Designed miniproteins, single chains, continued (3). Designs and how they scored, part 72

Each design is a single chain, and the fold is of that chain. pLDDT is the mean over its residues in the fold that is shown.

## One batch from the design tools (miniprotein)

Design m10495
Fold by ESMFold2-Fast:
Structure m10495 (fold): chain A 77 residues (1-77)
Amino acid sequence: WEEQKQLAIEQFDRLIQLARQAGLPQDVIAQLEGIRKQFRAAKTWEEAQRAIAQAQQLLQDIARRYPEVFQRIVELA
């Protein structure tokens, strides 16, 4: 599971990079970075799942509040 965790962290890093390129507000980028840090610190699968759920919720909020930015992220991915 350490290998899967490392891959997920790399995917989070890519998402944050795309969010910065797409022009997402700094406060939202800080929230993504906070979730990444929480995921990195997770020692159990349950803790990792909570971080993933928070990331999914934030992405839904981004899609609703910043649809143009979200579309740009999807296009870059």
Scores: mean pLDDT 73

Design m10496
Fold by ESMFold2-Fast:
Structure m10496 (fold): chain A 95 residues (1-95)
Amino acid sequence: GVEEALRHLEEAIELLEEAIKQGLAPAAFSDLKAGVEEAKRAAEEGDLERALRLLEGNIAYIDTLLSILTDPEARKVLEEVRELLLRAKEALEEA
């Protein structure tokens, strides 16, 4: 449900914030964090169609970043965030 999706999105935001503090791809991760925060706001407002569309866009952006970033630590964060966004998407689709 929505509450479960919001927990996954908050965890993704926290992972991105910590990665940014560590200097991991700060511009790309700041852009991704902003996109995830926008998806979270849409879900909080009950606009599930918009939230799902934004999550699909954020996942596509992660796939793009994984194709160009070679830093193993940055890649690990992206893979963890991607899994959380997929879980959030599944939880919203069940709402």
Scores: mean pLDDT 89

Design m10497
Fold by ESMFold2-Fast:
Structure m10497 (fold): chain A 88 residues (1-88)
Amino acid sequence: REEFEEVIKKAEELYKEALELLKKDKSKEALEKAIELFKEALKLIDEFKEYMLNVKKAGTPEDLEKLEKLKKKIEEELKKAEEELKKL
């Protein structure tokens, strides 16, 4: 449970950092950095999901749902940032 809360918090911090960066600056450099932050957050979520399912074999459905919802939000913002980068 404690490890789960730390992973969620770290992923949310990366997600918020990327959103704040894009709010202040829509340059190519800002988009590239935000994309890296989103990808890092997604990697953290995916690695932790695999750890819970394959190593601990003890993920609650509610915890997995929270991870999946956060992942979907980050994936949507990542797609938007990648589409904006392609237009530059």
Scores: mean pLDDT 79

Design m10498
Fold by ESMFold2-Fast:
Structure m10498 (fold): chain A 82 residues (1-82)
Amino acid sequence: MAEEERKLELALKLLKEAPEAYELGEKIAKERGEEIPEFIKELFEKAKEILEKAEQARAEGKEEEAERILREGAEELVKLFS
């Protein structure tokens, strides 16, 4: 199976875990006197926006649309690093 599919699966997993991972990372960075890079903050804001849109669609009973939003969002995040 294509490497691209594996990257998409990883991106989806990271997207779903992004808020918790970012909060933890920010707390650790603050305790160590380190600054989180600006592009990481931008990625987190993008991930949060994607998750909020997916959650809204799911709340409206549009589960298929929510899954599509997550998949398209993960693909967009992968492109930002490529």
Scores: mean pLDDT 73

Design m10499
Fold by ESMFold2-Fast:
Structure m10499 (fold): chain A 84 residues (1-84)
Amino acid sequence: MKEEIEKLFDKAIEAVKQGNANEAARYLLKAFDLAEKEIEFTSEEVARFIGRVLRVIGAVLDGNYEEAIKEVEDFKKEVLERLE
């Protein structure tokens, strides 16, 4: 499971690099859905993760790919640390 989640975050980063906000969001939501099967998130944590997805979408649409990549990397780190 952890390797599958990591691959989805990496695919989200590639989608960001290609300027594809919809694909990036889709991969992030898939990664989060898989993580929820192993980790019980609070409602507040779920809201923060949805906020991260929205920030990635906004950054890509604004052409701020570096900011979008950073948001994905921070999200990836937070999720993978909880799966350790």
Scores: mean pLDDT 83

Design m10500
Fold by ESMFold2-Fast:
Structure m10500 (fold): chain A 93 residues (1-93)
Amino acid sequence: MTEKDKEAVLEALEIQSKAARENDPEEGIKKLKELAEKTGSKEIKALADVAERALKEGRDITWSELSPEEREQLEKLEKIIEELHKELLKERE
């Protein structure tokens, strides 16, 4: 896992956090799609696609409703997020 991968995921999380604070999920999804295209990140693309479906359906998308490809990419994304959380916890020590 490279610093570039972590930076892309941090930017994606910041986009989601801002969209949640501003109650503008449409803009959040748009920014995630732009980030995925700019970085070539399949993980961020899967996140954007799932978020768009959740917004359209007005509900959370369950793990069982995801395609095998989306599950693989979101699992990779979760591992990056877990590593970022571990680094953040070390900074508090």
Scores: mean pLDDT 78

Design m10501
Fold by ESMFold2-Fast:
Structure m10501 (fold): chain A 65 residues (1-65)
Amino acid sequence: MLKELKEKGKETQKEEIKKFVKSLLADGVSAQQVKATIRRWVEQGLLSEENADVALETIDELEAK
């Protein structure tokens, strides 16, 4: 029960980070600049490594198009 509640919270966070990345790329921010920002946020403790992985995967998927 407690595990499922934490898992639902993680899914919401992953969806938010995907939307954020897509928004930045749509605004004309380069993929390299978004990746640099994500890495800095992880170093500053503002973003988890798991959420950073989701962000980087989303950028790579959009770049492959």
Scores: mean pLDDT 73

Design m10502
Fold by ESMFold2-Fast:
Structure m10502 (fold): chain A 69 residues (1-69)
Amino acid sequence: DRAEAQEIADEGIALAEAFKEKARREGSEAHQMAGESMIDALRYTLATGGAKEVREMLRKVERSIAILD
């Protein structure tokens, strides 16, 4: 459960970091801030919840990236 939650969080953080780096290269400060907020949300969810909560947060991150991209 802890290992599963960590793996899901690591995947989400990697996606958010990639989005943030793309936004940095494109000069989008707002999208960089959005990426940082996604990373913070995933870290907070990992610290306070389990695999179910982290998976739900990952889905929200994926949806946000799809909408902003």
Scores: mean pLDDT 86

Design m10503
Fold by ESMFold2-Fast:
Structure m10503 (fold): chain A 88 residues (1-88)
Amino acid sequence: SRRAEIEAVVKYTADSIISIGDHIDASLAAYEKAKKIIASGTGSLTPKEAGLLADYYSMQGKRDAAKKLREAAKAGTKLTAADLKEIL
């Protein structure tokens, strides 16, 4: 029914808003981890965390850094402090 279709759209929209919030929080956490890696000169960012960091930089309009981070994530490459200093 038309009512069930409207209810499905409302639920999907609400679930999407929650998912966006969780993704933003994860992207911020990846940024904080990247800052600590750069500051300490030790540790590495996983490919998944590189993808989240790419989304953070994309939100900030830093498209070149976001592109490089996204390419590293797709390649399955861990990013060291030296790699992050070169990209960022």
Scores: mean pLDDT 81

Design m10504
Fold by ESMFold2-Fast:
Structure m10504 (fold): chain A 84 residues (1-84)
Amino acid sequence: SMVEEAKKLMEEVKEKSKGKSLEEAEELFVEAAREFIKKYTGKEIDFSKEFTKEQQELFSQPEMREVLKVFQEAAKEIFEEIEK
């Protein structure tokens, strides 16, 4: 499922982020999340900007909401680990 693929991707990002700076880990995370969304939706997302109406509608779908939750939980874990 898309949610399971998102979890697998985030596990890979966590492994690649080990021993890296906060900035490098953020870049890895953002790039992975952006490519994942592009793969499944065909749309590019700029996470530094406000979401468009079309992007908000996409993210309101149940499966996409779970994917975003997986991304948010992974980001928290990655950044907290680096800050230790």
Scores: mean pLDDT 76

Design m10505
Fold by ESMFold2-Fast:
Structure m10505 (fold): chain A 86 residues (1-86)
Amino acid sequence: MEEEARELEKEIEESEKPSMELVHKLVKTLVAAGELQRAIEFLRRVAPKLDEIDAGVVLIAAGVLSVALRNPTPNPEMTAVVKAFE
């Protein structure tokens, strides 16, 4: 998982306009691993490279993950984030 996440981050960094499929794949991998803070930082970092709509989606996801990180109990907000990346 850690090596897979690092390779995905590298692919996204090398791209001027990363695909939302790669962004979703990395976020799902990090969320499944419990790496919420890392997922939040990645979403904030990638947002400026995306178009306005996709940037909005990833910033909303970062906000929801930030709430989940402060409240480690599984809740409807965490479930909604996981479903949004399905």
Scores: mean pLDDT 72

Design m10506
Fold by ESMFold2-Fast:
Structure m10506 (fold): chain A 87 residues (1-87)
Amino acid sequence: SKEKAIDRLIALLNIAVPLTPEQIKLVREALTKLDLSVEELQRLIDYLRRNPERLKEVAEKIKNAKTLEDVQKIIQEMLDEVRAEEA
């Protein structure tokens, strides 16, 4: 399900860099607002798993993000990278 895919992505980020409940909420809201499909969420998870340095960079950016818009931008940049790799 989409909710389980979101939970898996958040868990992966949280393993790389510990996130506060407030940061986890922002990530969940950003993923929901971007309305990513289960397939897109799984592609992000797979991309981050094979790119552990990028996973750490993304998790750190999210930890330092202060707004929903900042988190959305970070996620969108990852989506663009995944799409470019598959093109």
Scores: mean pLDDT 84

Design m10507
Fold by ESMFold2-Fast:
Structure m10507 (fold): chain A 68 residues (1-68)
Amino acid sequence: SLKKQAEELREKAKQLRENAEKNQAAVDEARARGVLTPLHLQEERLAKEEKEQAEKLEKEAKELEAKL
């Protein structure tokens, strides 16, 4: 059903958003402590991509919910 598909997309988006927030928080802490490394900058870029992917899945879920 469309409702189940929307719920699955929202759950996947939630997991991506939570991972992105945890990674961003770790980078922010490293920056605040003055120990920022190139690896942290890579993790920040990946976190941004995960957040953008979560937003796309949330939009897809809203479109499916609108058809209900």
Scores: mean pLDDT 86

Design m10508
Fold by ESMFold2-Fast:
Structure m10508 (fold): chain A 101 residues (1-101)
Amino acid sequence: ELEEEVRREVRKRIKETVDEKIANNEQPLSLEELKERLKRIREGYEKKDPNVADEAVELTADAIIGLLNSDEETQKELLKIANEAFQIAYDALLDRRKEEE
């Protein structure tokens, strides 16, 4: 149950972030910028940085927004980034919730 609750919370936060960025007409980040942010988020997760879950949600939203304006090959790379960022957000938030009971 906790695992499914955390997954729903991460999905909700991503949707809210995507909706906000679309409403603000934010331009998609480049694939290179997204890859660099993912690398930083991986390092933050290893160091147990408390901001990693929030940063991973943000990166997942940015990758999703990039899908709308990308060619098919770039879309494949963006989906990989989104999936990995989502997994890190889920793992980081789940770890935090388990510490809280």
Scores: mean pLDDT 83

Design m10509
Fold by ESMFold2-Fast:
Structure m10509 (fold): chain A 71 residues (1-71)
Amino acid sequence: MSNNAEAVEKLFEIELNETFAKKLEEVMNSDSEEAKKFQERFAKLYKKYLDKDDYERQKLALEELIEEEKK
């Protein structure tokens, strides 16, 4: 649970669109198998953009996760 809170905190720290943040928060609090996979993808996407700025990495990772969920 504590690790889940850290991910949610990063959303607010990034100051993304509220819709984007709320959507991710919902998945993070789900605690389902799907939610855990979502969290793993988020972590991988964040590390995937290692060459980018830290802020850009978080933003890009979240945007891609939301696009996947919407699909």
Scores: mean pLDDT 62

Design m10510
Fold by ESMFold2-Fast:
Structure m10510 (fold): chain A 91 residues (1-91)
Amino acid sequence: SMMEEAAYAKAKYAFLSALFEALSYPGSSFEEALETAREKALAELKDDPLAQKYVEELYEKFKKDPSSLVADPEGLLKELEEAKRKAEELG
């Protein structure tokens, strides 16, 4: 549904933007960056339970396979931009 697509786009944008910011700080581990991104995204989406569910799913996915965070940083940036555009179009 459009509501599910909007919630997922918002979750992905909030999570990836926070993750990208956290990863820009020198000395942070990927695990610490993931936790910071999760906390910030959940706080931003506090009034959207479906989007919060998608944040938790994204967090668990990246936590299980942290290598995916460093394998394609340009791909992550592209996903961030696409999620932002879709969230703005559907939100």
Scores: mean pLDDT 79

Design m10511
Fold by ESMFold2-Fast:
Structure m10511 (fold): chain A 90 residues (1-90)
Amino acid sequence: SMRELAQKMLDNMLQGNESSKDKVEIHGIVLSKEGIKAMEGIMEREIDPSTMTPDELIEMIKEQLLAAGISEELVEIMVEILRERIASLA
């Protein structure tokens, strides 16, 4: 389904390939160090995981996905998946 495709693409974009060794977890979302640096570049600021709200994390990921050329429709589905993952841990 479109949702299953979006989930796989999202995980690959956030976590990198399976050979990526350095990963960080923020609000239950697993991110590669390369993914964090890409977001820092887009936002032109350092990311502090300890002060970042779930909504700020989602917005930063959304901007990264859009900057990567992913369609707005797929990004909307990916954002929904992220919100559900964060909510399931609360």
Scores: mean pLDDT 73

Design m10512
Fold by ESMFold2-Fast:
Structure m10512 (fold): chain A 100 residues (1-100)
Amino acid sequence: SEAEQLAEALAELEAYLGDRLTPEDRARLRAILERLLALQKEYQATDPSDTERRRALRLEYLDLSAEALRLLIEAFADDPARVAELERELAAVEEQKAAL
């Protein structure tokens, strides 16, 4: 179910983060994850010929992905190797946005 997929994704996020975020930033990451899953479902349900709708969903997905990556960069600020990896992922997301 969607609830099971969300619960699994949230459990994976909590395991990844450990103690590395404020409760407020953790709540924001959970909200972003919920919206990303909803956007993926909506994209799959959208007619492939509806290029305008698909583009809009992709833009929102990439914007939220960039926000999540910035929060993770802050969470892992004490780990330069992880920050470098996350910054490369953020650059890839921004490049995908520019190509839309």
Scores: mean pLDDT 86

Design m10513
Fold by ESMFold2-Fast:
Structure m10513 (fold): chain A 118 residues (1-118)
Amino acid sequence: MSEKAKKALIEVARTAAEVGTLEAFEVGDDLVILGHVSPEGALAVAKAVQEAKKEEDIVTTEIAGITVLATKEAEETAKSEETAELAIRHNASLVVVVEKEGSDKEVAEELREIAAKQ
């Protein structure tokens, strides 16, 4: 994954944590971050998501109107029924999915730290 894509995903999570809350889950080999964003924070998060969508290494999809951002390595998990059930059950506003190990490891570690510090 490119450094710009890594920074874009981290910025999405950081912004969501500042204006809402994050929850971290594991689905297979991938990390699933659920973002809960207040209406007041929605614009800031939308801007960060728009920047992330510009990166070629980031896959964008939707689950029941919920925006999902994923790395290419985590695309199958992002589109899985398990991820959909987590997002809907926990009433998520945003989902970020990355592989726990391999090329996404550094991003996964930073996302876990952002979720833990709120």
Scores: mean pLDDT 84

Design m10514
Fold by ESMFold2-Fast:
Structure m10514 (fold): chain A 72 residues (1-72)
Amino acid sequence: SKATLGRLLAVVGGELALEGYERRDEELAREGAELFAKGLTLMVEAGRKAEADEIYKKFAEKIDKLDKERLA
């Protein structure tokens, strides 16, 4: 379903974006972010906005943690 595909793309894309960000691999981070955004869009279009918002929140928290580690 659109919701299932969106969730898979958001989870996989988010993890790839985080890995690219941590490794300073700009291409991997970009590709992951594009999949993440596409996944969240599909979830919202499928009526799963609350779940998409929660996935985004967790992703943002992980980025914030990595940013703080970079500045240390």
Scores: mean pLDDT 85

Design m10515
Fold by ESMFold2-Fast:
Structure m10515 (fold): chain A 85 residues (1-85)
Amino acid sequence: SMNEALAQRLMERSMTQSGPISLMLTYLANLILQGKSFDEAIEEVRKRFDTYLSTLPEDERERLEKQFEEALKEAREIYEEVKKE
């Protein structure tokens, strides 16, 4: 299914990352496997990541937020590619 293909590619992408970004991509893939739409899954991941960031010093928040936005951009590109199948 499209959801299985999308989740597999997101899981593969998470393996190329480390730390919080890898965990957030894994969480995104699991939400997709549970049947959530891509946009619903992204919103859930953003909420979880924002909660995590709220506990960190300002400089670490800024760095991780930039890495997270890049990871979400790549996840969207994967979604658009899978959607064409």
Scores: mean pLDDT 84

Design m10516
Fold by ESMFold2-Fast:
Structure m10516 (fold): chain A 85 residues (1-85)
Amino acid sequence: MIEEMKKFVKDRLEELKKRIEAAGVSEESRKKLDRLLELFEIQSEREIDIAKETGDLEKAKENIKKAAEATEKEIEKILEEEKKK
């Protein structure tokens, strides 16, 4: 259960990193994107730690999915702005 959440976070981070690399963004945009990935990883680890303490796996999964969706939307916005250059 917890290992499934860790795998989800790892797989999502790997997918987003590949998308960023494929987009060939500027160094400035790459730094912003790397920070978004770092913040998502930190938030997800915190949710997993809370789930370990409380046993509320469903709430942790929901929060991690919402964080992933929010992070992906911000990444897409930056990637779209890069394509306009």
Scores: mean pLDDT 81

Design m10517
Fold by ESMFold2-Fast:
Structure m10517 (fold): chain A 100 residues (1-100)
Amino acid sequence: SVPQVSTPTHSEAFQQVLQLHQRVLWLIENKAPKEEIEKEAERLVRAVRELLGASEEELRQIEELLKEAIRYAEEGNLDEARQKLDEALDLIEETYAKRE
């Protein structure tokens, strides 16, 4: 038998996802290169899929909001970028709340 990797609790999984969301926000606020922001956004989406069990439809909506946030960040519109990240976080929180 392969040694079992410890599965995080539902709350620990959500905390990891929140940390990734905060990292994406930090990169945007600090004007990081687009490629770095996209890489961390992809890690966030993967964590939402793997740790929270999000549906493909929920993941697509989150990805679209993250892409919009990155576009606004590139245009220098940080207020709109933050709003799109907050909308993505709301969907992530809904995904977390639906899982029992």
Scores: mean pLDDT 81

Design m10518
Fold by ESMFold2-Fast:
Structure m10518 (fold): chain A 75 residues (1-75)
Amino acid sequence: LAELLVEYLKSHGIEVDVAEVEAQIQAAVAYLRQHDRVDEAIAEVRRLLADLERQGRLTPRHREIIERLLEAIRA
């Protein structure tokens, strides 16, 4: 899961520290598994996406696509 999201970001030209982003996503997934709290894990990933958008490293369009991916994970 974390690997797929990192590959998606890289393939769409989003310049990011892959190791840092992967670690943050893995932490969110681990939190989900440990606490069975899907909403909180997704909120943490959304916070990361908002930070990337504020830095100009993520377009609103890319964020919308990733949000759809997160919704698919919830379903």
Scores: mean pLDDT 63

Design m10519
Fold by ESMFold2-Fast:
Structure m10519 (fold): chain A 68 residues (1-68)
Amino acid sequence: MEEVLERFRARLEALGKDTLTIDEVLAIMRELGLPDEVIEAFREELKKLGDTITREQALALLRFILES
């Protein structure tokens, strides 16, 4: 889990953006090989937040899903 979170963080930082779209976050998760179950849970939570999410929110949400 920790390695996945670290890789996700590194990819978000490499984009140089403070705010990402839902599609951008989901694309990174698919690129990292995260399970479909995790990606779907993330998608459902993102729908509640609107069209964009900050890097900090994306990291916190992924950690929450992986720890649940």
Scores: mean pLDDT 77

Design m10520
Fold by ESMFold2-Fast:
Structure m10520 (fold): chain A 60 residues (1-60)
Amino acid sequence: MLSEEQIEELKKILEPIEKEGIRLAIEGRYDEARALGEKGLEIAKQLFPELSREEILEAL
């Protein structure tokens, strides 16, 4: 489980990416939304290399 501090920091970093991804999905641009989501996960993994992809997804 991620700590509250790690969750808050991760949310702050991924917030602009999440908002843009939601906007793209609403517009029906699913491929672009998916690509942006994967980019966000890669950024999170670079910042928190000790976290697995699954742990990052669980925090969101």
Scores: mean pLDDT 74

Design m10521
Fold by ESMFold2-Fast:
Structure m10521 (fold): chain A 76 residues (1-76)
Amino acid sequence: GAAASARAAALARELGADALADRLETHGVVDGKEAAAQLRAAGASPGAVAAAEMGWRDQGFITGAGLAAALEGALA
């Protein structure tokens, strides 16, 4: 839902992935490969990028709830 997408966008901004955050706020879903590429370009930790890729490789897309859970786990 919108709250989960807002949380994921906030976490993406914390990692420096502002373009990913903007897309999540606008669309609520993003392509998983695009999301991983934007996190990598923003200099996110290898653990955060790996958690994102692991969760999304078979689906090709992510939701705010899925991304928030993956990023929280990677940041812990």
Scores: mean pLDDT 67

Design m10522
Fold by ESMFold2-Fast:
Structure m10522 (fold): chain A 81 residues (1-81)
Amino acid sequence: EENRKAAEEVLKEFQKDMEEAIKRAKSIDPEVYNEVKELAEKALKELQELVDKGDFSRALALYQRTKERIDELIKEAEKKK
């Protein structure tokens, strides 16, 4: 189904976004790097579980919330330099 394919594409985009965010956080601050990495790993696990259950709307919401939270962490770290 289209929804399943879209959800799998969201997982791939999430992994790519997390990889970039982790690299960025590491260049800013080791503490922020650890927070971003832990948050990304937890969110990826939850996102995969939601996709497997067919809860695509919750998967998309989790993706958006996690991306926003990580962006906030990176921005706050840049602000404190």
Scores: mean pLDDT 78

Design m10523
Fold by ESMFold2-Fast:
Structure m10523 (fold): chain A 92 residues (1-92)
Amino acid sequence: AEEARLEALAEKIEATLRRLAARLEERNELDREGVMRALAEAAGIPVEELEETLASPSEEGLKRFIEIWRRAVGADADEEELREAFRLLAAR
């Protein structure tokens, strides 16, 4: 039950970030709050820790974001896609 719930959250996070990256050149609204909450919950960290990671847009921040993503989703994602997601989430 818990595993199925986390898998569903990971799928939603992946779909959301993929849409975000695909629309990088188009100004579309993103459910940032939903993405942040789902990602933090799936990674087992408080959302405040994720916000702190995004507040420091540095190579160290990006590395930590990739670690959080890997923990939440359990898969290696394209580094460029994660870099774009990091920048987009950090901009807000």
Scores: mean pLDDT 64

Design m10524
Fold by ESMFold2-Fast:
Structure m10524 (fold): chain A 128 residues (1-128)
Amino acid sequence: DKAKELYKQALEAIKKGDYKSAIELFEKAIEADPDSELTPVILARLAGVYAALGDYEKAERYLKEAEELVKKNPDNARGLTYIGRAYEALGKYEEAEKYYMKGARLGSTAAAMELIKLANEKNKIVED
């Protein structure tokens, strides 16, 4: 599976801080299988990478593309979870919570853990 191989290589590039290579590998992964369930995950990860680089306009464009794909396939729990993470990277915590709730309802333990983390941080803010 060429798309999965390219996706894994992009994740290794991110771990090394090589965002340029990560972007190129993610784009190649989408080109290899544009109809893959990974495509909204990759688009959300591209949004997160661009947010980390301070390019919020590109981050928002990739995030909107990921949202359009999960709207067409709303059972993609992984896509929903990564969209939540991209919104969190942009400081949009209410939107992040909404997507984590959708992913958790589909059985994503990763999304459920992100919800617990957000709830704990919210409780700390209101605690004197």
Scores: mean pLDDT 86

Design m10525
Fold by ESMFold2-Fast:
Structure m10525 (fold): chain A 68 residues (1-68)
Amino acid sequence: SIQTALLTGDPRLPELLKTATAAQLRPAFDYMVAHAEREVALALLTPLTTHPDPAIAALAREAIARLE
């Protein structure tokens, strides 16, 4: 799962984030905001703010706002 990839530092995490649904990404983003280092979370979330799915792009922007 995406949460497992995030917890284990899976190098495929950026690819998994690009192909995941908004429903799968919501709990992963919540976990990043709560537990990940800010710089790591920003590096993972920033590319997703331009995701072709507007729901995912919105979730990424909201997660970044919660980090600041």
Scores: mean pLDDT 76

Design m10526
Fold by ESMFold2-Fast:
Structure m10526 (fold): chain A 68 residues (1-68)
Amino acid sequence: SSAAERRRQEAEELIQKATDEAMKILKRAKEQGDASTPVEGAYIRAKAGVEAGDKILEARKKAAELLA
């Protein structure tokens, strides 16, 4: 494959991996939150949302660098 094709594949893999990890974080937080009080559940989900978002942003940054 060309270097450009390989970079696109690596970029997609980075985003896919980060998305999968983010979804697992959110799923775990939903399960923990649903088992908690409404207030604690909201905190757990909010914290997980920030963590998941950070993983996606980092992957998008690395993907952009690969495609530059």
Scores: mean pLDDT 87

Design m10527
Fold by ESMFold2-Fast:
Structure m10527 (fold): chain A 97 residues (1-97)
Amino acid sequence: SSMANVVRDFTDRVVARLRAASVDGRVDVDTAVRIVRSTMLVTVSSIDDPSMKGVLRNFTARVVATLRALADANGQVDVDAAVAAIRALTSQVVASL
């Protein structure tokens, strides 16, 4: 579906930006959250369908929660673990669309 493609494209952009921001396979959680939120704002600005905007906003909230849960005591996130978790969430959301 078009919603599934939007979620997949959003995920691919987030993954690419997280990898680009990583140092030694790690990224600061606040930086990761900013990447996810800014990617969502750009993606939403190109979408006319209100229901699709809602799906993307809800998915973004789940991704942000996941990144915060993965942060260690120093506020660092393992990018490979984050990518795996985001990919799993993407598959769950796409399967429900």
Scores: mean pLDDT 87

Design m10528
Fold by ESMFold2-Fast:
Structure m10528 (fold): chain A 114 residues (1-114)
Amino acid sequence: GAKTAKEVLDEEELEKLVEALFKGIDYLGRAEIEPSEILKELYEKVNKNYSKTSEEEKYEIVKEYVENTPVEELIKHIEALIEQLKKEFPDDLAAKYIIKELEEVLELLKKKLE
């Protein structure tokens, strides 16, 4: 059965995952880039549905999404985000650091799956 990230990660690991995913989704939003279909729901909650949402409120939206989403689906979302960031920002140093953080949390999640 599908386990949630909250069930398989400790508090520090969960925070790292939420921070990496938030940074990636926020980066697409700041550049006004349309998300891939798999990212659309999360992207809209963070960037389109809450145009005056504070950074703290956006973080809480991502945290709630991560805590309630099965790990296998989160892996797909993180992989889609990494690929989109690589495609849209191939020469961007800030995007490269975000991608590295996303790749680190992706490997962590994969290690927690049986």
Scores: mean pLDDT 80

